# Ledger of designs, part 26: designed miniproteins, single chains, continued (5)

Each design is a single chain, and the fold is of that chain. pLDDT is the mean over its residues in the fold that is shown.

## One batch from the design tools (miniprotein)

Design m16934
Fold by ESMFold2-Fast:
Structure m16934 (fold): chain A 102 residues (1-102)
Amino acid sequence: MSEEELIRKGAEALAKGDYEKALKIGQEGRDRGNPAGAAVLMAALVAQGKIEEARRLAEELGVDPTVAVILASLAVKYAQKGDIEKAEEYLRKAGELIRRAR
């Protein structure tokens, strides 16, 4: 699965309220070494109200937890509004933040 496909599938799962599917998509992407997978995983945790788990994941990945959670929260907000393009934009920004932290 390409980075673009992972971001799109993650945003669609978040928009449908299928946070378990978004978690699975994110986990599979992370297991393949794709930073966008960690971004989707973080957004799924935020969508479930698991903010402390999302912050811990950001710290584990070496990124600023506050910035990461803000980007993840914006992705969730736009996905819930049906703005898939904006949700994808914020997931892509979170993935880029994670990529730079290695």
Scores: mean pLDDT 86

Design m16935
Fold by ESMFold2-Fast:
Structure m16935 (fold): chain A 84 residues (1-84)
Amino acid sequence: AAALAAEIAALRAEASELVGEARALAPAPETAAAIYDAIARALAHVEAAEAALRAGDLAAAQTHLAQARAALAEARALIDEAAA
């Protein structure tokens, strides 16, 4: 569906924004690793959602997008904590 494709694009854009914020912040190596791990997990779920959408499995696509959103929220929380 067009709505799921738009959400995939939005989550990819958010991941790119978070990578930029993490680079600008230049946190300690351990914190940087945690942030980039969360972003990588989110992008893996976005990729899985895109594959599911191409296969016509809308339920799997929605599940992966929910997990991608959760991983990006984790990355944002880590960035916010490191910036404080």
Scores: mean pLDDT 88

Design m16936
Fold by ESMFold2-Fast:
Structure m16936 (fold): chain A 83 residues (1-83)
Amino acid sequence: MSPELAALVTAAGIEVVAREFEGDESVAAAVEHLREGRRAAAAGNLEEALRHFEEALRAARAAGDEALAALAERLVEALRKEL
């Protein structure tokens, strides 16, 4: 994957750990999809990663978490350039 996508996947991992540590259940669906997307990206399954990051974006928007939504949107954009 591109250095940009790799950096964003790393940032997503930091956010997943931070949100799980805080115990914020309101964004649990977005965090779960970020974890699955990162797992898929690490395995080279970029199409599966894209699907999960798109679901993370929808969940983050539904929860009103604009920072998490912005990160998920950047992941979707970077991954679409890779495909």
Scores: mean pLDDT 82

Design m16937
Fold by ESMFold2-Fast:
Structure m16937 (fold): chain A 70 residues (1-70)
Amino acid sequence: MEKEAKELAEKAREYAAEGAKALAAGDIETAKKHFEKAAEYLLEAYKLLGASEEELEELRKIAKEEIEAL
């Protein structure tokens, strides 16, 4: 689980970095897609590490609100 969670977290970081680059370039649509992928991978990593359903729901809500605000 720890190795799989680390791989998912690394993918999340890669997508977050690409999203940040797209946002800096003014490509909001591409930034949103990358941030959505980053959130998906990060949530799967937390789930593998034993995060509760309440924690996952809160994180999912925060990610959605942050991405929609772009």
Scores: mean pLDDT 83

Design m16938
Fold by ESMFold2-Fast:
Structure m16938 (fold): chain A 59 residues (1-59)
Amino acid sequence: MVEELEKKAKEAIEKGDYEKAIEYIKKLRELGATETAEKLAIELDEKGVKLPDSLRSPP
């Protein structure tokens, strides 16, 4: 479910587990939740996490 993946991604970001956060963001994009995934990717970028180019570019 999109809501569960968003929650798990936010928890991973708060915990500092950025690899897990990126994994959940990718799953959100696969489910078509592109706006939610982009918002979370921006939050990671603001924390200084280097994102893959595919997560930095809009769909």
Scores: mean pLDDT 74

Design m16939
Fold by ESMFold2-Fast:
Structure m16939 (fold): chain A 98 residues (1-98)
Amino acid sequence: MPKVSREELEREVELSLYRMGGYIAYKYKDYETAIEYYEKALKLAEGKEKADLLAELGRAYFELGRYEEAIAAYREALALDPENEEARAGLAEAEAAL
């Protein structure tokens, strides 16, 4: 395994904690708290991981009926990862809900 910097390790730990907090809040249907945690995770994420988090954020907005914000999040996810199936499916569902 390649060596990781302390800063990279601390970033990954913090990102994982925020992502988990968002997922737990989402599971309990506390979508506003899920959005807060996902936004904190997004500040630490890059590339495909950021695309995955944007898809999760879009789903939380969708569950709140905030379809325009869900569409924006899914489009940003697809701009980073065009093959993100969750973002593609979520975008189609959110556009159909308008």
Scores: mean pLDDT 87

Design m16940
Fold by ESMFold2-Fast:
Structure m16940 (fold): chain A 80 residues (1-80)
Amino acid sequence: SLTLEQMIATADRLVEQIAASTDPETIELLIDSLAHIVRQAPTPEQKRALVEHVRRKMDELGLPPETRERILAALDEALA
């Protein structure tokens, strides 16, 4: 099992790859991978920490609103 630190590091890399990608299919696969990591987090506290970290990383990288909305929708589904 991944530690919270390892999950955060992987989520950071995925958000960076989303920011660098221009292919819609690749972006959707990366978003799905991000949602999968959130789903795999074993505690509600770890899920929350991951989502908060992703929100911060999106702000730091200045992702477009459409991409932010898609990521947030996927994370919201992963938390349900």
Scores: mean pLDDT 85

Design m16941
Fold by ESMFold2-Fast:
Structure m16941 (fold): chain A 64 residues (1-64)
Amino acid sequence: NVYLGKEAFENKDYDKAIEYYKEVLKEFPNSAVALENLAKAYEKKGDYEKAKEYKKKAEEIKEK
């Protein structure tokens, strides 16, 4: 979930962060927070392609 994903990310455990944020997206596909954090975690892992995709999805959902 979001809290567990954030804690994993802060601990530099990007694999766990990705896992938790993906679980959030299964329940809430339009969670901009989960999409943004997935993009950041993938970027930290060096998966720039997935980071770009999740970043774009987050931007499309996010209201300004």
Scores: mean pLDDT 79

Design m16942
Fold by ESMFold2-Fast:
Structure m16942 (fold): chain A 85 residues (1-85)
Amino acid sequence: AQDDLGRGARLLLEGRYEEAVELFKKAIEKSSGQDLADALHNLGEALYRLGKYEEALEYYRKSLELDPDNTAARQNLEQVEKQLK
């Protein structure tokens, strides 16, 4: 849902990463198309901020499968790959 996605994005900006993860997971359950791609990307960002790099990589890949033209998700994927090196 857009409400869960928007609230999650706000919590992510506030540094409340564990709470953001829970809202993005709820958004994923109820979303399709672009909203699902956005929720997957934002979940990846929250997981990255929590130091969960392998999980972040997985969700960025899933986001890019749905929205391959998302430059921000691609850049975040490359950054996570550098962290795992």
Scores: mean pLDDT 85

Design m16943
Fold by ESMFold2-Fast:
Parts: structure tokens; sequence; C-alpha cells
Structure m16943 (fold): chain A 85 residues (1-85)
């Protein structure tokens, strides 16, 4: 809870901080709030579309929600980003 508040304050000061959105998504994923995790991972991807880890985490959130088709879609995007390296 305190970690979430700190990250929300970081985003308020710097709304383009992709890393802060990624960390918020990870915390919500750990809390099994998969819908919020998806929302924050999508924001992280919007700010940094070449971060393969954000796509992996979004895929994992969808998989835990039982949305296998969405999970596979985002995992494929992560793999495509890694191939460009």
Amino acid sequence: EEEIKKLEEEIKKDPNNADAYLRLGQLYLERKDYEKAVEYFKKAIELDPNNAEAYDLLSEAYKRMGKEEEANKWQKKADEIRKKK
C-alpha cells in the first residue's frame, strides 16, 4: 500500500515515467488485481513501446485472468521486440 502511494506520487510529479507505471503494474499483479495491473502495463507500453518486459508482464496478467488469447497476443509482441535487438 505504501509502495503504491509512493509510485502514484512519482507519476504525479512525472507522468511520463514509464518505469513507475511498470512497477505499479507489478505491485497490482502481486496483489492479484489483474485488471489494474493490465491498465498500468498498457500505460508503461504507451510511454516505452520497446520495453519487452512490459509486454511479458501484460501477457502474464492476461494469463492469470484466464484470457489466454490476449496473453498469447502480447507474448508474441514481446518476442518481436526481442528479435529487433
Scores: mean pLDDT 83

Design m16944
Fold by ESMFold2-Fast:
Structure m16944 (fold): chain A 60 residues (1-60)
Amino acid sequence: SGEEEVRRLLREAGMDEASAQQTIDGLKAVRGSVTKEDGERLKRTILNGKPAGREAAREL
C-alpha cells in the first residue's frame, strides 16, 4: 500500500506525525484507501500554500 509513502510525503510538506496520520485516516474513511499520487498532490498543494478545496479541510 501507499499509506507509508503518503505519510512520508505529508511530513515532508511540514505536517507532524499526528496530523499526517489523521489526514490518512480521513482519506481512507472517505475513499477507502490512499495512493502515492494522492500524497504527492497533497504535498504539492500544501507547499504551494493553496487551501485544500473551497472549504478548509477540517482534518488537515
Scores: mean pLDDT 70

Design m16945
Fold by ESMFold2-Fast:
Structure m16945 (fold): chain A 73 residues (1-73)
Amino acid sequence: SAADVVGEVIAASPDKEATKQVITKVMGQALEGKLDLEGATKILVEAGLDEETARRLAEAILTIAQQHKEMLS
């Protein structure tokens, strides 16, 4: 699941707390509709994730945010 991808990336991170903070920031912006896939991926790459991991995580975060918005409609 998308939530499993988020958990896996945090577990594999050398700095779990920093990674959690970046994910929280990206998730917040995604929930407000302020981020697309490219924008989310860029923030995660700039935070130190490799491009493939950043893209996979960005897709997971955006999926969770979209599902959450659909449940509130």
Scores: mean pLDDT 81

Design m16946
Fold by ESMFold2-Fast:
Structure m16946 (fold): chain A 93 residues (1-93)
Amino acid sequence: KGQELYDEGVSAFIEGEYEKAIELFKKAAEEDPKLKIEALTLIGEAYMKLKEYEKAVEYYEEALKLAESDPNIGDETIEYIKKKIEEAKKKIK
């Protein structure tokens, strides 16, 4: 169920249906905690596409906090999210 919602969210994102993707990723994160970091990161990316940069920062920072507290998450993922936060902040004036 969580994975199915995540996959539907990815499909919606690819098709440019960013608001639909956000709702699907939120549901995926609620249903499957293992998908939460990836789902929150993609919610941030969807908000970037919608030019809602402050919301993008909020979701990326939540994903970063979870990634930093999870010993199973590698430095590559953490650095990726940090770069996304920097990118979004540069768009806020």
Scores: mean pLDDT 85

Design m16947
Fold by ESMFold2-Fast:
Structure m16947 (fold): chain A 70 residues (1-70)
Amino acid sequence: KDFLEKATKLVEEAGKAVEEGDLEKAKKYMTELLKLGASGTQIGQLASKFSPEVVSKIMELYAESSAELK
């Protein structure tokens, strides 16, 4: 029921981790988002408050994590 709340929190933490340069931490949050069933579109929308550079890195990590889970 709280998918949106969990997804929002995970995207926010991933964005902060990207800003901190902790890409391993960010990738762990992206893996949790994939386990929740979050799509790339949903992640992109939730990350829209971050800078375009941070959003691009989040989407890169999403693609990498998605490939590893397939």
Scores: mean pLDDT 79

Design m16948
Fold by ESMFold2-Fast:
Structure m16948 (fold): chain A 83 residues (1-83)
Amino acid sequence: MKRILFIPPGGGSSDIVEPDIEDLRAQGHEVTEISGDASDEEIAEAIRKFKPDVILAGPDHVERVREIAEKIGWKGEVLSFGP
């Protein structure tokens, strides 16, 4: 079982690479989704509160999420989805 924080692309982007949240949950993973328009503070709060093992982020968020994770001392894995 993994704890996965899912951050979709911002601005209503339809950049879809089939991160099916229901399938991830069916495999026994705990998945928390936040808004693709989430602020840096909201992302940091979600990481602190949820304590994910993996962050699955849209390509527009990957660099931003890595910087936030580094600043707060989170050492998990950040994965991109999308092209």
Scores: mean pLDDT 74

Design m16949
Fold by ESMFold2-Fast:
Structure m16949 (fold): chain A 82 residues (1-82)
Amino acid sequence: MEAEREKLIEESERLLREAIELAKEAIKMGDQEAHLLALNGATYAERGKQLALEGDLEGAKRYLELGKKYVEKARERIEKAK
């Protein structure tokens, strides 16, 4: 349980950092849609971390999977615009 909690916290922190960088890139490109996708990814990543800290590992996994989907959509949108 402890090892899984630590892993989920680390994954959520990495996802949050990635989402923030994608949000900055989207702003620089003037892409409001990519920016919103990145912000949604960040919100889900932060909530996933909070749930992991509270011991809700299943909830943390669900929110992290949602965050990953939004981050992937933001990244794909940004890469296609280049």
Scores: mean pLDDT 85

Design m16950
Fold by ESMFold2-Fast:
Structure m16950 (fold): chain A 113 residues (1-113)
Amino acid sequence: SLRDIARSLLNLIVKMVREGASEEEIIKKIMERLSKLSPEEQKEVVVELLDLGAALARGLGREELARELEEAKREVEAAKTMEELYEATERAIRALIRTVKAWLAAEDAARAA
């Protein structure tokens, strides 16, 4: 399902961040995976990813980050051309990377305490 694809992509972002991959490498890999989907399926997957990211950001108490992810969701939903969709998706992935990094930092701090 598209939701299973979204969860798989979120897990891939987590794995790549843990392995020290650059933001550019993560964006490239996620975009390659999304490019195999139709534009409408790509929108649905990215929207699900951003919803998962916003829930994670709120769980961390990062309200501003949750709002940024919700704004990225609106940009993805509003995209009318493939170019607009690609640009909105790249911004969405960058916000998701920041969210994952914040979550991993919180996990590391909890283990150190």
Scores: mean pLDDT 87

Design m16951
Fold by ESMFold2-Fast:
Structure m16951 (fold): chain A 68 residues (1-68)
Amino acid sequence: GTAEDYRKGGEILYNAGEYDQAIKAYENAIKLDPNDAEAWRLLAQAYRKKGDFEKADEYEKKANEINP
């Protein structure tokens, strides 16, 4: 799969409430394309849903460094 395939797969999992699986998909998207600011924002959003606000803030900051 491409980075886009993993990001889209993660979005489907996120919408299904499968936040841990969505995180894994977004991590794979970022591994293939570390400059996809949207993938970093989606990763941050998934961590917020899990209550991990520290990681959410870290990944949101990363997204903003790539594309403010």
Scores: mean pLDDT 88

Design m16952
Fold by ESMFold2-Fast:
Structure m16952 (fold): chain A 60 residues (1-60)
Amino acid sequence: SMEEELKKREKHMDENLKRYEEILKEQGVPNADERIELLKKIRQTRLAVERKLLAAEAEK
């Protein structure tokens, strides 16, 4: 199911973001959390539109 793939992609992205945050932390970047937060908001906005459309398709 395509919705399952989208869910997995979102989960993958979330984990990827956490890894990125950890890398920034290891580098000692003082605003790593702010960068991650911005990235999350950007992707969330775009993903929200696609998720909504896909969910509607799944419901038929």
Scores: mean pLDDT 74

Design m16953
Fold by ESMFold2-Fast:
Structure m16953 (fold): chain A 71 residues (1-71)
Amino acid sequence: MSEEEFEREVAEALVAMAVGLYKSIIKQVKDPEEKKKLAEEGIKFVRDIAERLGVSPELAEKYIEEIKKAA
């Protein structure tokens, strides 16, 4: 495995972990306004880190949709 491949896999794993965390928190919150706020924060965070880590736009949008679905 190349260093470049390893970095990409680590980047994708970090984004996936962030998405999983936001989805878990959103599902536990009962207040609709707080759910919406958490979803918006999660979408912004995922978009920002995906761009910084060079994760594909297609994968980033898939994760954003998962956060939206959790809310």
Scores: mean pLDDT 79

Design m16954
Fold by ESMFold2-Fast:
Structure m16954 (fold): chain A 59 residues (1-59)
Amino acid sequence: MAEERRRRILEEAELTMKAMKAFIEGNEEAAELYHEAARAVEAGDFERARKLKEEAEKL
């Protein structure tokens, strides 16, 4: 079933785009956290990705 892999790819892409946007806007800390969240999704660690994303959203 490709559903799990599709979710991972889409979530990783969205986080990577958020990281790039934050970096362009000068928010390097948020960009780094979004990038780490994307890596966590790639590794299958959705809990870590969620926590990193929440931390980035606070910035």
Scores: mean pLDDT 80

Design m16955
Fold by ESMFold2-Fast:
Structure m16955 (fold): chain A 99 residues (1-99)
Amino acid sequence: SMRFELQTQLSVVAISLAVLKRIAEKEGDEELAELLDKALDKVAEAERALEAGDFEAAAEHLRKAREYLEEALKIASEELKPAIENAIRAVEEALRRVE
């Protein structure tokens, strides 16, 4: 159940990041869109690692996702910050479960 719960949580994060990236692209914020895309790629890599049972690799990818999201938070508009903060919290919760 832990792996299924983690995979579900990361899938929700991935959907949220994809939506935020689309909003950033539409607003012309290329730097924010790139950081969100990099975070999304790392969440996807973490999901694949979890499916393979590689918790160490999943943790490394999630740490990188958090780093990109923290950079995104610094440059994001005030309107988008709460959603990025929620994504950071979800990634940190997933990290606690795989570490």
Scores: mean pLDDT 89

Design m16956
Fold by ESMFold2-Fast:
Structure m16956 (fold): chain A 92 residues (1-92)
Amino acid sequence: MEREKRIKKIAEAMIKELETLLSYDKENEERLKKAIELLSKETEEAIKEALGVLLDLSEEEAEEILERAIEEGISLTLLGVAVLRTLEKREK
């Protein structure tokens, strides 16, 4: 699959997850809406920014996660990203 198509699929998957959360989580409503707005641009930069907003990832961490998802063709979920980040921090 082409990189552009993978970026779009990743953004779409994340938007669906966030829209579901938005129905139940009023405390994080502003963050979730901002992330959805960013992801709707369907660019690599916007996805990295959305990851920073949602999970407090650095630009470098967000880029690494996004590159891995694109290369391996993995659908990126917020829970999956959060788990990976937690495991990395646990090891260090």
Scores: mean pLDDT 69

Design m16957
Fold by ESMFold2-Fast:
Structure m16957 (fold): chain A 60 residues (1-60)
Amino acid sequence: GAADLARARRVVASALAAAQESETGRLVAIHELEELLEKYADDPEIVALLREALARLRAL
């Protein structure tokens, strides 16, 4: 729902910020987004958002 999407967007923003601070932050961010991807596997909009964020983090 809209609340889940809003939460996912906030987590993605936090994860991207953490990844810019340190390599440890990037690895933790990847793990957190992978867990969210499993939790929201049935929500295609959230899945697309999380996959895009993970691709960006893995390219760093």
Scores: mean pLDDT 84

Design m16958
Fold by ESMFold2-Fast:
Parts: sequence; C-alpha cells; structure tokens
Structure m16958 (fold): chain A 110 residues (1-110)
Amino acid sequence: SVTESGGGTFKEGGSVRLSAKTTLENVTGYAWLRQRPGEPKELIAYINKNGTFLSESVKGRATISYDEEKKTSYLDLRNLRVEDTATYYAVAITPNGVEFGEGTQVTVVA
C-alpha cells in the first residue's frame, strides 16, 4: 500500500512536505502526481536510482527524495502559489506494477 500524509491548508509563500509511506517490496522508483481543480492528473516529480525529474510547473520550487530504510518518498514544495492547490498522489513503481496512494489535499490561500 501507499499512504500519503502532510496535506492541509497553507499560506501563499509558505512550504509543505508531503510524505508517502509504502509497505511494498522492491520499489524501483517513486513519483508524485497532482490533480488541480478541473485539470487532468499531472506528473510533477519522479525519482529512481538513475536520477530525478521535475515538471516545469514546480521546477525550482520542488524537491523529490526518498528514504529507502523507511520506505518513504517525500515531495517538498516551497514558495507555494494558490495554483498549487490540488490533490497530490504518491506513486510507487515495482517490477510487478504501479501503485497509487488515495490522494492528499493541499489548499493554498492568499
């Protein structure tokens, strides 16, 4: 399973750390998707042993990392904008398939 935490309501210009703990074995990569109101799900961050990807919408404001021993991925967002308001989904990638968390809501207020 994949379980997200760290969502809530945040002030514009603030920061948030989202965490996703997994019980999965042999995870080969971690991703974070977000879905803004009225928009499709967007891949915003990805990490594996070979490197990282960040989308243009969060580049320079985001960091993705993982703790292998804790089986936890982290998405750090800085300098929050009202447009960062979205449901955020953690993804764990294994040789046997891809698992999504249920989503955590981030609301950014001016």
Scores: mean pLDDT 88

Design m16959
Fold by ESMFold2-Fast:
Structure m16959 (fold): chain A 114 residues (1-114)
Amino acid sequence: AATAALREGIRAYEQGDYEAAVAHFEKALALDPNNVTAHLLLGEAYYKLGDYEKAVEYFEKAIALDPDNVPAHLLLGEAYYKLGDKEKAKEYFQKALEIDPTNEEARELLKKIE
């Protein structure tokens, strides 16, 4: 089941086994392709592996499914920053603040990228 694959992926992620986490989250998405949480977690696992281009891909898919998802915008900004695209990083942190003007993390991330 998709929920079982997500649970096993989260366990692997918490243990620092990001390769195993990716495999489990990919299984979750094969069973439930529109699961926003699975896209976010798969993106985070790729981010931990240093595959920032794949992290961007999955965070963009999460935003396509849930356009007001603040964590997705913050994580996408972080991934773009790691790719050296400070302009896109700033854009997505600003979008997170447009959705949630009280988001302290977005405000602090915007200060750090200048």
Scores: mean pLDDT 90

Design m16960
Fold by ESMFold2-Fast:
Structure m16960 (fold): chain A 66 residues (1-66)
Amino acid sequence: SERIKELLREEMEIGVEILKLAVELVIAKKEGADQSVLEELEKRLDEAVRRLEEVREELEKAKAEA
């Protein structure tokens, strides 16, 4: 299914984004970045995790319809 392939690609792309944000947050914490920077990174990470959950739910629905 083309839809399943598209959802898997989106899941992978969001997974990479989450990893990059997590690494950036760890580095920022070690370098003593300002609290506002840490909060912005955590917010972006939370938003990316939410998008991943949504894509995973859509992927499960698409698999159930196949």
Scores: mean pLDDT 87

Design m16961
Fold by ESMFold2-Fast:
Structure m16961 (fold): chain A 72 residues (1-72)
Amino acid sequence: SELEALLREIDELVERAVDAAREGRYEEAVKLLEEALAKLEELGERYPELYAELQPSREAIEEKLAELKKKL
């Protein structure tokens, strides 16, 4: 399904960002997390009923972005 595809894409982007950050590639990690946030926003727009349930994930990504940007 489209929902499952979007969720998989978001998970893959976050995993890639974690790997990049672990290796000190902070600029790459930031770009990957920004892409993950964009896809989460798209998911919330297409599935408003899931918006509230997605907020903890969105906040977690935003917190990681803030931490990584301090290293740039």
Scores: mean pLDDT 85

Design m16962
Fold by ESMFold2-Fast:
Structure m16962 (fold): chain A 60 residues (1-60)
Amino acid sequence: GSEEIREILEEETELTMEAIGLAVQDRYEPSEEIRKKLEEKTEEINELAKKLKELLEEQR
């Protein structure tokens, strides 16, 4: 129900903030490791967005 949707939105917000931090770090100290972490965070955000869409479809 609504609890699961809230938890996903909160997790997306936290991951987005982490991704912004990594992007800032990559700007000042570019590294392959930071880029890889950014890609991983972006993939996690996309996975959560997909789960959120599925949960919204279940609420219908």
Scores: mean pLDDT 80

Design m16963
Fold by ESMFold2-Fast:
Structure m16963 (fold): chain A 88 residues (1-88)
Amino acid sequence: LQEVKDRAVAEIREIADYLGLSEETRKRIDTLLEQLRASDNVEEQIALLKEIGRLILEEMIRKGYDPHLITAVALRIAGLILELELAA
């Protein structure tokens, strides 16, 4: 489970860096990632990943990112959530 959690943290950071998200959004994501790292509860970890995904996707939609890229990011985040569920 720790390995899956560490992978999720690393992948979210890669996504944020690749997309060039705003400092405000990155700060919010970093706070949620710290909570995810500290949590030993899978339901809480899944809820935190869903909130991180919401923040990323909302900024992408608001700023007019390519719809295909938005879909690709959504699917990648969904995959991370599924990995946590299956590792539990």
Scores: mean pLDDT 84

Design m16964
Fold by ESMFold2-Fast:
Structure m16964 (fold): chain A 62 residues (1-62)
Amino acid sequence: MKTQTEQLQPGKAAGLKVYETKDEKEAEEQVAKFRADPRTIAVTVSHDEATGVYTVTAALKA
């Protein structure tokens, strides 16, 4: 286990967008919209089976 302070500065992170919905179609549409944005560098989808909530996270450049 390393306890050293490591800073990961990828440079220019504009931020993260998080969208939550219980509707799978809305989650898929949101993923498509984020992917259509040329500033989007990554999109991740998580599904919580216990709550039925889909969490769509997009990482954007400035």
Scores: mean pLDDT 71

Design m16965
Fold by ESMFold2-Fast:
Structure m16965 (fold): chain A 73 residues (1-73)
Amino acid sequence: KLEEEKKRQDEELEKLSKELVEEIRKEEKKLEELAKKGEPKEKIRERVLKLVGRVLRRIGDAIQAALERLRAV
């Protein structure tokens, strides 16, 4: 069952990596559009910080979930 859990974790990490890359790319495009529209630098900085915080939370959640599953095996 530990082998099954390892495979599941590998698949989930690959999925998370792909999702995070896509989310970052999408947000970068939004930030570029806001900059072109003359959005204040402070607003752009705020969105960057929110993006970083969101990504870090998802990574933390994934680590916690992986540890919980390993404890269950």
Scores: mean pLDDT 78

Design m16967
Fold by ESMFold2-Fast:
Structure m16967 (fold): chain A 100 residues (1-100)
Amino acid sequence: MKEEIDRLIKEAREAAENGDYDKSIELAQKARQLAGKLYAETESDEAFERLLRIDSLLADIYKKRGEEEKAQELYDRVIKAAEARFGKDHPLVKELRARA
C-alpha cells in the first residue's frame, strides 16, 4: 500500500507538470483514498504526512485550474491538520503556509 501511494503521488505530479490536471486529480484522489485507509489502520505519522502531501498537491492543481476557492479550502484544511498534529512551529507547517 505505501509503495502504491508513493507511485500514485509521483504520477499525479508528473500529470500536473504536463498540464493534464484531470488525470492528476484522478491519480491524487486514488492516492488519497489509499492513504486514508492506511492512516485509519495505523494512525502513523508517515500515513498522516502522506495525506497532507496529497491534499497539498490537490490544492496546487485546483489553483492552477483557476479553482481558487477549492484550492484555499484544501490549503486551510491541510495547514490546520498539520498544526494540530505537529504544532505550528514544525518545519512542515511552515512549508505548507509558504505554499498557500
Scores: mean pLDDT 83

Design m16968
Fold by ESMFold2-Fast:
Order: sequence, then structure tokens, then C-alpha cells
Structure m16968 (fold): chain A 60 residues (1-60)
Amino acid sequence: MVVKRAPAPTATAGAAAALRGIGLDPDTKVRLEGDEVIVEAPDTPEGRAAAEAAAEAASR
């Protein structure tokens, strides 16, 4: 399992991260923890790409 943390200053940023990650890999899980997004994805190339994209979306 791949775990990424990224800043998410708003609930909207967290939602954007979730939509982005799940859109790339439906096994991607995203949760908000304070001002950070925690992204968990399968340890596959697709899952890693989904986690990266979700983290980038949250940091926008």
C-alpha cells in the first residue's frame, strides 16, 4: 500500500483529491486529517499514479 500526505487547506481541496484519486483507481482511499489529506492506494503503478494525482489536487 502507498500512503501520501498533502496539504489540504479546505474541505473542497480534500473532495477534489478524492475525486481525482478514485477517478484514476477506484481502490484509492482519501481522508482529511486536520489540514492534510491522507491518500492510500494499492502498491501498483496505477495506484501510485492515483495517489500522486490526488495529492497534487489537494495541494492546488
Scores: mean pLDDT 73

Design m16969
Fold by ESMFold2-Fast:
Structure m16969 (fold): chain A 79 residues (1-79)
Amino acid sequence: MLKEEAEKYKKLGDEAYQKGDYFTAGSFYKRAGDLYEQLGDLEKAAEYYTKAADFFKQAGNTSLAEEYRKRAEELRKKA
């Protein structure tokens, strides 16, 4: 169930990105990262937090971008 939810949020993020809604894309990728972290898939969690950080940066939210960039870096060290 959680893996299917993570894949759903990944697809929602892809759709938001295609529409140019960078903040919404970042938010959905962040949710996918949260779910992969709960599943113990730290590599995928880091990947989606990195995508979220990039999109938050594109949306002009540098605080959220830095937060999720650091989160991804921490998870990569544990993976």
Scores: mean pLDDT 85

